# Designed miniproteins, single chains, continued (2), part 28

Each design is a single chain, and the fold is of that chain. pLDDT is the mean over its residues in the fold that is shown.

## One batch from the design tools (miniprotein)

Design m4950
Fold by ESMFold2-Fast:
Structure m4950 (fold): chain A 89 residues (1-89)
Amino acid sequence: SLAEEVARAALELARAEGIEAPLSLEELAARIEAMLATVSPEVAEIYAEGLLELARIRIEGIRSGDLEAAEKRIAELEAETKAKLAAAE
């Protein structure tokens, strides 16, 4: 599911940051699924896609050491996601 993909990305990001994950994949996926269920399917997809890309950018930045490029891409992603959310309302 999309929630499971987001949960996997979040756990991979936590691992890359050296953070011990407080929840299992199943528990985190269930929490994400519950959160996404509070909005429309279209808005849920936009949020999930944004979270997946955010995690990917941060993981790449941490592993490559190019944190400045990662922060710039995250700022661009946040602006794009905000615009998509406004259009979906």
Scores: mean pLDDT 81

Design m4951
Fold by ESMFold2-Fast:
Structure m4951 (fold): chain A 86 residues (1-86)
Amino acid sequence: MEELRKRLEELQEELKKLIEEAKKEGVTDEDLVEELKKYAPRHRALIARTEADLSPEAVAAAVEEHLRLLKEAIEEAKKKKEKEEE
């Protein structure tokens, strides 16, 4: 539990930094929401997998994958804004 908590805090800090950098490049909250909608099916599959295996390792892996999907959405939103500036 404690190790998972520390891992989550580290991932949250990394995610927060990515969001701040994306906002500096003109990515809005609406842009992030649109990208996250594209990941809804993958997020649903991740939840179903976690419900099938509630071991601490499976929960940790599911949380890490969820944060990875959020990072991908942020990067895609940033890439779209950068391409629009061209």
Scores: mean pLDDT 66

Design m4952
Fold by ESMFold2-Fast:
Structure m4952 (fold): chain A 80 residues (1-80)
Amino acid sequence: MELEKAKKIIQKAMEEGHDYVVHEALKAAYEILKEAGLSDEEALEYAIIATGKAIEEEGSDLEKVIEKAKELAKEIAEKL
């Protein structure tokens, strides 16, 4: 997923009142990417991509979105 598409998905989710889901998923993905050795800037960019894709695939369910964002962040880290 492209960064710009992920940002638009996140913006729409926040406009629909899912701020908590977005923030928790971003935090979880960011922590995984930082632990994998990415810089703060790279970890944030890939966390946005992972979170956007998780919301696109799982909707607004908190548990499912967090788990999917973590899975995607781990996949990204393993490919880098």
Scores: mean pLDDT 85

Design m4953
Fold by ESMFold2-Fast:
Structure m4953 (fold): chain A 92 residues (1-92)
Amino acid sequence: SLEEDLKITEKLAEISEKNGDTVSKELFDQAKEYLEKSIKALEEGDLETAKKYERKGAILMTAGMIEFSANASDEDVKKLSEEIKKIKEESE
């Protein structure tokens, strides 16, 4: 869901900031902005605009994850995996 993607993106930005990974953080912050715009468009019933922003957010999240994976430690990847699992469990 967009809410799950938003929470995952926030955790990725947090870990990136902790590690001084400014490139990944910037990409995740931009992804978050697009995901928030997608949610707003969905609430307004504009499914076309919502999908457009969701795709832009997904592209930036993917780019951020590629950059993050190059800089993240094994411990960071493990922590991210546990956070994603928790978010999915909490999202029903």
Scores: mean pLDDT 83

Design m4954
Fold by ESMFold2-Fast:
Structure m4954 (fold): chain A 64 residues (1-64)
Amino acid sequence: SLEEARAEVERYLARIQAGEPLTDEEMRRFLELARKAGGVGDWRIVEENGELVLEAAPASAAPP
């Protein structure tokens, strides 16, 4: 389950990094899966205006 979530997150991230537009549903699913996986790479999930958004992790936010 967690490994499958990470695999899906990586596929979505690869599409985003390739400049492929995601639908609103795909973006929401990606953010929910990324949140469950503990984030993705150097990116963290933050809540902005009631929506989950992907943000670059600050240099001082090294994982414990």
Scores: mean pLDDT 67

Design m4955
Fold by ESMFold2-Fast:
Structure m4955 (fold): chain A 97 residues (1-97)
Amino acid sequence: MLSAEQQALLEARNQELVDAGRARLAATAEADRRAVLEEELLRGSYELGRVLGKNSDDEVVDEFLARLRAARAESSPPAQRLGDALIAGIEEGRAEK
C-alpha cells in the first residue's frame, strides 16, 4: 500500500514532468513565432524596398542606399537583416524600371 508520503511524492513528480513538458512546448512555440515574425518582417522590408526602388528617382535611391549602408555598422543584428532585405528590394525594384 502506498503511504500518504509516497502518494505526495508521486503527485509532485508527475507535476514536475507536466511543468517540464509545458515549458518545452512554450519555448518551442515562442521560437517558432519569432521565426515567423522575422520572416514576415524581412519579406515586408524587401517588398517596401521594391516599391521604393521602382517608383523613386535614381538620385533619391542612391542617397537612401548610402544612408542605409552607413547606418548598418551602428545597427543591431536584427536591424542589419531588415536593412539588408530593404537594400535587396530597392536594387530589385530599381532594375524593374
Scores: mean pLDDT 79

Design m4956
Fold by ESMFold2-Fast:
Structure m4956 (fold): chain A 109 residues (1-109)
Amino acid sequence: SLVEEAKQLIKELKQALEQDDLDKAEELLDQLAIVINQLSPEELNELVDELVSLSEEVVKAYKKNPSEGKKKLLEKLKNLLGLVSSRIENPENKQKLEEAAKEIEEALK
């Protein structure tokens, strides 16, 4: 399942972030974006909570120790959250993604 592949990529991305392997984290985020682009709106709704959780972890890592690599991850992740929000219709899930993207914008100020 592409949904299970996306969930696995999110898990591996979180692990790479914990290890401060930012090159691996960026590679995994780019792979996640490719998988997400192949998902239906219904399948995207299944990933919203995992994407929000990922966003929170990257923001937390950036606030603890800012770096250009983490800033790049946040910028790419914000774009991905916006794309997913634009493709789904569930209002609660849209709001969750928009709030996560706003937290990224605030962290990057």
Scores: mean pLDDT 91

Design m4957
Fold by ESMFold2-Fast:
Structure m4957 (fold): chain A 65 residues (1-65)
Amino acid sequence: AMEEEQRAFLEKAARGLRNLAKHLPADSAAAVTKHVDEAERALKEGDLPKAREHIQAAVDVALAS
């Protein structure tokens, strides 16, 4: 239950951040996209903590844009 909920949340966050990156300045868009790509890779590997760290980093970049 908890892992399924966390995975679903992180997948939705990754999709939202990837879409948001299209509306950011080029440097910020590249940084957000890189973190989203690494988060999606971590999700595929089952590494939820690593995926969460990359989603958080992408959010921090987007907020600083």
Scores: mean pLDDT 85

Design m4958
Fold by ESMFold2-Fast:
Structure m4958 (fold): chain A 88 residues (1-88)
Amino acid sequence: AVEEILAELDRLGKEVLEMAKKYGLPEDDIKRIERALENIRKAVPEIYEWEVERFGEGRGAELARDVVQAFVDIIKGIIKIEAENRKK
């Protein structure tokens, strides 16, 4: 269900924010990440509905999870790039 995908996003979002804090990103950057995660969270019901309409509930839910994971992976990639730039 969409609630399960939202719960997974919330869990992944906590991991992302802890990663950003561990790498010492500025508070402004952390707030930008929080806003990006909130924007993804707001889009999740529409992504879920679109995928379920196209592929049915089982496949659609799985694809919606994959889309959410892709967004989180992009944010993690940005954090790693920022962390590396701060080392130089």
Scores: mean pLDDT 81

Design m4959
Fold by ESMFold2-Fast:
Structure m4959 (fold): chain A 120 residues (1-120)
Amino acid sequence: MKRALVVGAASGDREGTEAAARAAAEALREAGYEVEVELIELPAGTSAEEAFGVAFQRAMEALAAGEADVAVAIGTAAAGQGADSGKGRYAVFVDGRLAAEAVTDGADPEVARELVRKAL
């Protein structure tokens, strides 16, 4: 059975990040993957880019260890004060390579789902 890992890392938008990670996991399960979801809560003020870096690192570690065949990294920042506030960053990795990526305003479950479908 093919295995996939979805990693969502969030600062302040835990609920939106969880929804996006769940949408990605559903799309992977529809494609016949056994899916594990990991959620990482980061300190307030962490940027979407920094949160994405944390999710990316965990996704790469899982792929290198043979824990997953596909990995999804999602990083988000809460809407608030600052230029990077409220952004979501997404990437899907297949066979250790970047297959699809997106950037949105806020956590978006539909974008996460569509990105997985596009990558597979």
Scores: mean pLDDT 80

Design m4960
Fold by ESMFold2-Fast:
Structure m4960 (fold): chain A 68 residues (1-68)
Amino acid sequence: MEPVVLSEESRNILVESLEEAKKENPNASPKELLEKTKEIFKKKAKEKNMPQEEIDRGLRFLDQSIAE
């Protein structure tokens, strides 16, 4: 399987997005938290004018994190 490799900037935005999602949704299920993290990640990445390819890579990383 090919590992998803994130840039340092993508990784930082991902961590910030997850922390924000947790703070705003402290009672969310793991699945709901993941969905909220994806929404916040997309918004922050677009604000920083991140290429769509990098955004897609970050979203795939999040999807893989909940796959059993």
Scores: mean pLDDT 76

Design m4961
Fold by ESMFold2-Fast:
Structure m4961 (fold): chain A 63 residues (1-63)
Amino acid sequence: SSSETINLKSASRETLDALGRELGLELSGDALVARVQSVQGEFGLPVDGIVGPATREALMAMA
């Protein structure tokens, strides 16, 4: 995977699996989406399921 912005609402399963591995998470599919939205809420980010730089930093901070 690359450091590009990923919209989880339209992402393929393969894209979600790759993102989970990139972030060191043991999550895929709906579990990864739920984790991203939870972390976005915890860090005061828009809860939109779009993984850009700010969301990546928040996810890595929670690892």
Scores: mean pLDDT 75

Design m4962
Fold by ESMFold2-Fast:
Structure m4962 (fold): chain A 72 residues (1-72)
Amino acid sequence: SLAESIAEDALRLAEERGSRFARPEDLREALKKYGIEVTDAEVAEAVDTAVLAEGSTLANISVFKLAVERLL
């Protein structure tokens, strides 16, 4: 799905930075590649909501996919 592809790109951006933690900024950058313009605050809120919904404290593909679905 589009949401999954965007989430995968965000995680790849974090990995390319040598970071073990993906951040909301990585997701925003991935969204921009698909022409989706959102603020840092909107992305942070979507990620926080997705973390709560998934019951996980780790930023992973499922969390980021849910965050993207919320932003679409």
Scores: mean pLDDT 75

Design m4963
Fold by ESMFold2-Fast:
Structure m4963 (fold): chain A 96 residues (1-96)
Amino acid sequence: EPMPFDERFERFREILQELAKEVGWDPEEMAAMSVEELEARVEAYLDRALAEEVARRGLSPEERAELERLRARQIELFRRELREIVERVGMRELIA
């Protein structure tokens, strides 16, 4: 069965709160952001994390391509979930 919206909301909120804490983002600033601005910020962070992982592990071009596909899928799912939740509850309720 599909996960209930309230459970999806709580899970996604926890993920964003942990990400903000890890990266040092201000929750009040995030709550004032547009969906597009938050998406761009998360993507930039994930792109940096990917580049650091590739460099650290000395990945082959094939291994890098597979990791990039995985991250692209994660970003797609993140964008979809973010937009759906923000449309229903708004950015401030999600971040606060």
Scores: mean pLDDT 78

Design m4964
Fold by ESMFold2-Fast:
Structure m4964 (fold): chain A 71 residues (1-71)
Amino acid sequence: DIPPEERIPEVRAQARAVFAAGAPRLDREQQEALLARLREKLAELKEKGAHPILLEVVELQIAALEAQLAA
């Protein structure tokens, strides 16, 4: 079976693709609310010393929403 570390790139790619497909369907208020929630979650995960991949996934979601809100 594939070690977790070797599966992480595939999980990242899937998470990005799914989120990118879903995020444009949210209205501005929903996107802003989700962005605020993700920023809170990122701060919580950093305080807890969460695994770097979890931080990266949340940061990618924040970046995608910020890009969508800027458009």
Scores: mean pLDDT 68

Design m4965
Fold by ESMFold2-Fast:
Structure m4965 (fold): chain A 82 residues (1-82)
Amino acid sequence: KKEDEEILKELEERLKKLGQEEVDAIIEKYRKKAEELQDQGGKETMRELTLEVLEEVLGDKEKAEKALEAMEKAAKEEQARA
């Protein structure tokens, strides 16, 4: 769907503007937080942390939710292909 492609493209553009080093730092920060909370919150906690990462990158919660849904859909399609 065009909306999914547009939000993923916006995410990619914002990641490019931040630069790889800054992106890696954000991912590492939330990855460590996710590891600490994984046993306590399970799948829902991991999804919420992913939303926090996307919100930090995109600057908007609604865009973060749309990007997460688009990423989850793309991941399912990749698993079906692989």
Scores: mean pLDDT 73

Design m4966
Fold by ESMFold2-Fast:
Structure m4966 (fold): chain A 55 residues (1-55)
Amino acid sequence: SKEIEEVQEVLKKNVERLEEMYKLAQSDSARKQLEEVKEKTIKSFEEYIENLKKE
């Protein structure tokens, strides 16, 4: 429970940082790369949380 909450907080901070980088991005290709990184980051954290629930 507490470990899952801490992991969710880390994910939230990582997403916020990526969103700030997105606003500063100078090209459409950079913005697309940041969106892909955000999607992969969310998926990896969700899979990690699901694994924590199984064990």
Scores: mean pLDDT 83

Design m4967
Fold by ESMFold2-Fast:
Structure m4967 (fold): chain A 102 residues (1-102)
Amino acid sequence: SIDETIEELRKAIEEGDLLMVIALTERLALLLSDDEFEQVLQEAIALAEKLGHLAIAGILQMYLDLIREAKKRGVPLSEVIEERRDELNLRRAELLRKAAEE
C-alpha cells in the first residue's frame, strides 16, 4: 500500500540505506499524484538532512527537481525521467560513491 511504502521510505532514510531509498522513491513516483509525491519528497529531504544523510538528501532533491520540472511543463514525470535518463544515472553513480566514502 501507499502508506506502507511511505513508512518503508522513512525507515530506509533513518537506516541510511541509499539503494532502498532510491527503489522506494521510484515506487512512490508510480503510486502518488505529482502533488503528493512532491510533498513526500520535501518531508523525506528534511528527515535526511536532520539525520546528516547528505547523499540521501541529494538523491531526493534530484527527484524533487524532476517532479517540479514535470509540473511546470505539464508532462508526466516518466517523460522527464526518460529525457534525463543518462544524466540521472551519472548523478546516482556519483552520490553512491560519496555515500560509500561516508
Scores: mean pLDDT 84

Design m4968
Fold by ESMFold2-Fast:
Structure m4968 (fold): chain A 91 residues (1-91)
Amino acid sequence: TKRQKFLIETTKLLTPSDDELLSRLEESVANLDFDQADRLIATLLDRGVEVTTILDAIESGRQKAEARIKALPTTKYVAVKLQLIGLKEDL
């Protein structure tokens, strides 16, 4: 059972599902991580995922990025500012 769980977990790390890759693509676009998005698009195309499905995930990510920029919660804005202050102290 332990060995079989390890093989399943290793396989999941090496070969994630198409749905998981599409979710990762959407979040990569939402976070403006275009390098990761490009790698995920290449992987999805290689796996035979339909181009329209990939484009829909990209568009969903873009809409999330726009919404996050427009409606950034005050707590996250403060956290980002605190990180920038910490970075200045390390310089």
Scores: mean pLDDT 66

Design m4969
Fold by ESMFold2-Fast:
Order: C-alpha cells, then sequence, then structure tokens
Structure m4969 (fold): chain A 76 residues (1-76)
C-alpha cells in the first residue's frame, strides 16, 4: 500500500512534467501523506529524483531554487 502510494505520486509528477502542467495530487493521497510523515518523506525523496532527471540539474540546485521561492512567499 505505502509503496503503491509513492508510485502514484511519482507517476503524477512525471505526467505533469511531460504535459508541462503542475501536478495536482488527489486530495485523498495528500491527506494520507499529511497523516504519515515517514510516507511523505519517502514520497518527497522519490519526487526529488524524478525532478532531478527531468530538469537535468543536481538536487542541490533544485533545493536552492525552492528555498528562494519559499523565502519570497514567506516575505509576502
Amino acid sequence: MEEEIIEKVVETVRKGLETGRLPALDGEYSELLDKNPELAEKAAKAVEKVLEEYFGMPLEELRELMEKIAAELEAL
């Protein structure tokens, strides 16, 4: 079950990237991830690998970009 959920999250992200649209995770899966921190962490790591492969840049650079965006959003 947990592995299947992680796989669905990764597949959703991959399809979102292929179509050029931001992935929208099903509400039921999002809620389940919120209730299970360990599962959320595993899913996040799997998504990070997919993003790294798609953008062709190191995870470290992706994290820097995300951190900048988060900082700007927090300043709002």
Scores: mean pLDDT 67

Design m4970
Fold by ESMFold2-Fast:
Structure m4970 (fold): chain A 104 residues (1-104)
Amino acid sequence: MEELSEEVKKKIEEALTEMAKIEDKSVKEAVIESIEFLTEIDGKTKVYRVKYTVGGEPKEAIVLVYDGKVSLVISKDFIKDNEDLFSKNKVLKFDSETTEAKLT
């Protein structure tokens, strides 16, 4: 049981900033408000729900951390745009398994 290191938190913040810049190139740095552990995939990949702000605007993302490295950042908008893929794709099913009680 290792807590998320400050180095990993910084990498998440950097990844969230870059993701926000994909949507709006004028965006300022992302600031993490909260990190919530959701589940663990494959014994090495930890899944977090991250609430953050960009220029004071609240945003939300799912972050995958593999062996202390940020491997994937999925924004709430990405999930919304790819809702069918999220429900069908086994890699993105981690949240569906965590919320199985909602689906059944």
Scores: mean pLDDT 61

Design m4971
Fold by ESMFold2-Fast:
Structure m4971 (fold): chain A 115 residues (1-115)
Amino acid sequence: MSALEIVEELLPQVPAAVDAGLVSEENGVEVAATIPAFINGGTTLILGAGRAGLEEVRAARELGAGRIIVIDLDPEALARAKELGATETIQGDGREVAPQLLAERRIDSVIAVVG
């Protein structure tokens, strides 16, 4: 499944989002986000804490996200996400966890990283 397909599937559960779009596709890594990708003081959910996902954590922090939630299967990647400013980390499959999290919590934007 592509990052864009993941974000498009989650789009109806993100009330602040008006659309979904491809952010980047470099070296086999795809990044897609709900639009707007970041909301000042809002909650951003990031699926994937690989290199590109960690750069998205940094961007969310720099753009003033109030909460940054990161989901990944790799606990070491999640530890790095915390160091870069993630406020919460969840170990799991983003495709399985994200729909449940979106049903239970107000999340203002979603960024998916696949590659």
Scores: mean pLDDT 84

Design m4972
Fold by ESMFold2-Fast:
Structure m4972 (fold): chain A 90 residues (1-90)
Amino acid sequence: SAYDEILARVRKIVARARKIYQEMLADPRVPVMTKTKAGLLLISISSILFVLERNPDMDLASKEKLLKNAEGILRSLEEMLRKEKERIKA
């Protein structure tokens, strides 16, 4: 179903966000504030998944909006990691 596809996509987004967060945590050159902000973004993405799993009767437009929000947060995490890698190489 469309709902199962949205759930599968958000679960993959959460898994990717966790991997990015773990990569930042493993590098001692990444500032504590950056790690803290990444952790808060991971919590936000995880909260979106929780809301979707608890509200199967939510209308499709609202579910798609939550997916887009999760995709946006993941893009922010990917940009943070990219900027840190560039800073470290300089």
Scores: mean pLDDT 90

Design m4973
Fold by ESMFold2-Fast:
Structure m4973 (fold): chain A 73 residues (1-73)
Amino acid sequence: SEREELEQEVELATRTAQGAVQAIGDATGNSALAQQAVARIQAAGEQAKAQGREGLYDLEALAREEGAKLLAA
């Protein structure tokens, strides 16, 4: 169903964003901050399942902001 496809897309986007943030944290020596960002991305992923496409855009924006914070730390 369309709902099942969206939930799968959100789960994949959440996992991808978490992996990217973890990789930045490891590369910059900010692994503890990256773990906190991973938790925020997980929460945003759960919200995205309820909100649909708008939630996916919010998740992508959050992942970009969290990555930028780790690079600036």
Scores: mean pLDDT 84

Design m4974
Fold by ESMFold2-Fast:
Structure m4974 (fold): chain A 79 residues (1-79)
Amino acid sequence: RTREIQAILDEAEKRLVELGVDPELVRSASARMFRAALDGNLEEGEKIADELAASIPDPQVGEEARKLMREAIERALAV
């Protein structure tokens, strides 16, 4: 479970960095998302995704980041 959650978040983190999101923002969001996933907390995971998106100046990149992180939390909770 922990390893599976980490793999899901590592893939999301890689995709976010490829989109040009600040690696420090990605690492911070990923660490918080990992905790939310361990706690089974979908609402916190969605909040983290929305906060990350709001911190990105490009609205198109922000929307893609929100989508990626929301998909990641849903997948992490399913394992």
Scores: mean pLDDT 82

Design m4975
Fold by ESMFold2-Fast:
Structure m4975 (fold): chain A 65 residues (1-65)
Amino acid sequence: SDLARSLLEETVETMAKVYGARILSRTPESTVLEIEYTTPEETKRRLEGARNAAALVGDLRIVVR
């Protein structure tokens, strides 16, 4: 449903910001996130959080810098 997808996209964007991820690209079928490397443990936690948040919004690609 279009409304549910819109709400999920907004939620993903908010959660990505909370976990320190940047949205590089977003289409209805694909989301690309960027996470900055800080420490192994913090980076892993951010990566998992952002991945979980975005998993419901189509195809997910994550890059780490």
Scores: mean pLDDT 68

Design m4976
Fold by ESMFold2-Fast:
Structure m4976 (fold): chain A 95 residues (1-95)
Amino acid sequence: SMKEKVEKALETAVEFERRLRELGAPFDVLMNAGAIVLSLAMLKHAVDKGMSEEEAKKQMELILKQVEEWLKTAPADVRPVLEEFYEKLKKILEE
């Protein structure tokens, strides 16, 4: 269950980073997206190595909060893509 959620979140984040690159997003935006992809990839590795469902959920909630905070300062041109990513990530965690 949490393993499947983390894997789906990682796939969603990789697609989000790809969309930002296609839009020609600035370096700082791409760095933030890359950091989220890395955090989710590391979380997937930790879950595969036996991280508890409770700890995995806590880490997912921290990543979601990081995305929520970024949304407050995101440039107007990337904000719709970031909002869509946030809603998808939130839905994955709430299922």
Scores: mean pLDDT 88

Design m4977
Fold by ESMFold2-Fast:
Order: C-alpha cells, then sequence, then structure tokens
Structure m4977 (fold): chain A 86 residues (1-86)
C-alpha cells in the first residue's frame, strides 16, 4: 500500500542517519508500529519533515552523495511526493 512505501522510506532515512551520521535507533520496531497507527496523510507529512531534516543534516556534514541518495529514494516512493520536495 502507499502507507507501506512511506514506512519503508522512514526506515531507509533512519538507516542513512545511522550509517552516515552515527545516530542510534534503540526501538526501530516500536517506531514502525507507531507509524502504522497513523493515516496515509499523516505519514506523508511526517516523511516530508524527516526527508527535509535528513537532507539538512547531510548538507551540514558535507555529505552530498547521501543527499542525492535520499532524493533518489524519495522519487521511487512517490513521484508526486518527490515533486513537493522541490
Amino acid sequence: SKNDYYIKALVTLQKFMSEDLGVQFVDLDGSIDFARTKSVDQNEKWLESMVADTIRKFLQQGKLDSVQKVKEFAAQVDPDFYRKLS
């Protein structure tokens, strides 16, 4: 479903933050379960906010390749959603 794509996108962004910025996620499963209680619209807005925050953090660290990977993944999740990131 569209909501499953948003949840996968959130997990992927958390992996980028963990691998590239050293952020640790102690309760990833709990975070995913919480996202499942949200509507598609709420998860879309949450994903937009997380993408913007993740891009900003990668830019602050000079990780331009990581910024590009986040943008490419966002385009694969939802082309209409990706348009909103511009």
Scores: mean pLDDT 65

Design m4978
Fold by ESMFold2-Fast:
Structure m4978 (fold): chain A 96 residues (1-96)
Amino acid sequence: SLEEQVKRLEGEVELLDAYLASNTDASPEVKALLEEMRETLRKAAEALRKGDIEKAVEEMEKFRDLLIELARLLGASDEDLARLDALLQQRVEAIA
């Protein structure tokens, strides 16, 4: 349900907030990506609450792109990146 998807996204925002608060020593580039990821999840949750599925999908696609960028910065292999992309596509499809 949309309510369950909203709660899931809000929980993920809460986890990213906790991580950012606990990891003040992370590189500025990593912190900036995590902050942008948090904001895209927050906007996706807000869009779902309003029934704006198109905007929720758009924000989740932005989240996917940011997460792939973060994984690449952390040294993920091409195989790991492809697997991650597939998992994130499933999440976008679940909203749409």
Scores: mean pLDDT 76

Design m4979
Fold by ESMFold2-Fast:
Structure m4979 (fold): chain A 104 residues (1-104)
Amino acid sequence: MAAEVAYETAKKIAEENREDEEVAKKAVLEGILAGLEKLLEEGERTPLLEKVREIAKKGLEEKKYDEALEEIVRLTREAVEEGLKAGELLREIMLAAQKGAAEG
């Protein structure tokens, strides 16, 4: 499941690095990206998921972890509030990545 990939990726990155808030944010963002890539591979291709993937990639490339995470959280909340299935999938991935980073 995409959520499992997000959790395992974030946990691994957090475990391999010092317990630092900056590293934890990077771990969450890497986990979100890995989970999204898995969803897209499984055929869940929506404009929202592709947009969030690009935000995650850019945030990692430019090391703007806070800005990327804030935008992803906002988009996820808006999509869930609108009743979009993609919003629930994003929320599941985000929560799994956050849990992985915290347990790493």
Scores: mean pLDDT 82

Design m4980
Fold by ESMFold2-Fast:
Structure m4980 (fold): chain A 106 residues (1-106)
Amino acid sequence: MNPEVVEILREAAKLLNENPKISAEVIGLSLIIDLADDPELLALAREFAKEANKDPYIEASVEGNTLFVSISPDKEVLDDKELALAAAQRLLELVKEFVEKVRALE
């Protein structure tokens, strides 16, 4: 796995951390996203997880008030740097959409 993938995950975490209701960190190929106990925010997180799970290289789940997102490292993704980078870019776009939806919550 290349360092560019980790850097994209760090950019996603930075965008998420701009919202005071969200705290995100990068651990390996995973984003751990802690959310305020807000039913509208948790509903958006579940929608994000459902959408992200449509990608075969992205795994997402919501447990309590935590959204877990990772790029699934299999041999194909690890051997193909372009494929891994493309998956990371798709994840970043999903995070941008999520952040925009969270900003619209009032």
Scores: mean pLDDT 80

Design m4981
Fold by ESMFold2-Fast:
Structure m4981 (fold): chain A 107 residues (1-107)
Amino acid sequence: MTKVVKEVYEVESNGKKIKVEVTVESSEDEPPIVTVKVYVDGELVAEIVVSETSVVSVGDLPTEVKRDPEKGEFVVEVRYDNTVVTVRVTVNEDGTITIEIEVEKLE
């Protein structure tokens, strides 16, 4: 059976509306799948799907993925112009899922 957790974060940066949608799918004996979607002014500009063994990225935005399997942690960073979107997902040992979304403006 699959557990699905979704988190949405919206912010305005440099006169643009940035929406980040994170979906985490976790099953009892399977590694979690993390999907990150980034929207700018309502248009989907990046979609990143992270599994234990693969990263599939759609869109032309620079993307970096880091995994820490000992902590059950996934970090996805997507850069849009002078903005960095960071998504941190932790799958805890008790089966709870924590999603943290940060949007940082660079010069």
Scores: mean pLDDT 78

Design m4982
Fold by ESMFold2-Fast:
Structure m4982 (fold): chain A 87 residues (1-87)
Amino acid sequence: SKSEEAIKLGKEAAKYVKEGDIDKAREAAEKMIELVPDEKLRKELKEKVDELIDFAKLFPSKIARDVVAKKVIEIGEKIAKEIRKNN
């Protein structure tokens, strides 16, 4: 399902953030954001995810990466909930 795909992509993006692979993290996050059914929410979540990944890039510490990874997973779970509501 698309909701399961959103959770999987969020976890994949989080993994790459923790590994410091910003390019792969961004690619997985963009695929996750494309699953958002509502155009306005998609734009808002894209801006938040871009800010989080940029933060991890600018502050490449384990603590910063762990915080960003957790927030990206939470966004994937939020997207999954929105997909389920819009069936």
Scores: mean pLDDT 87

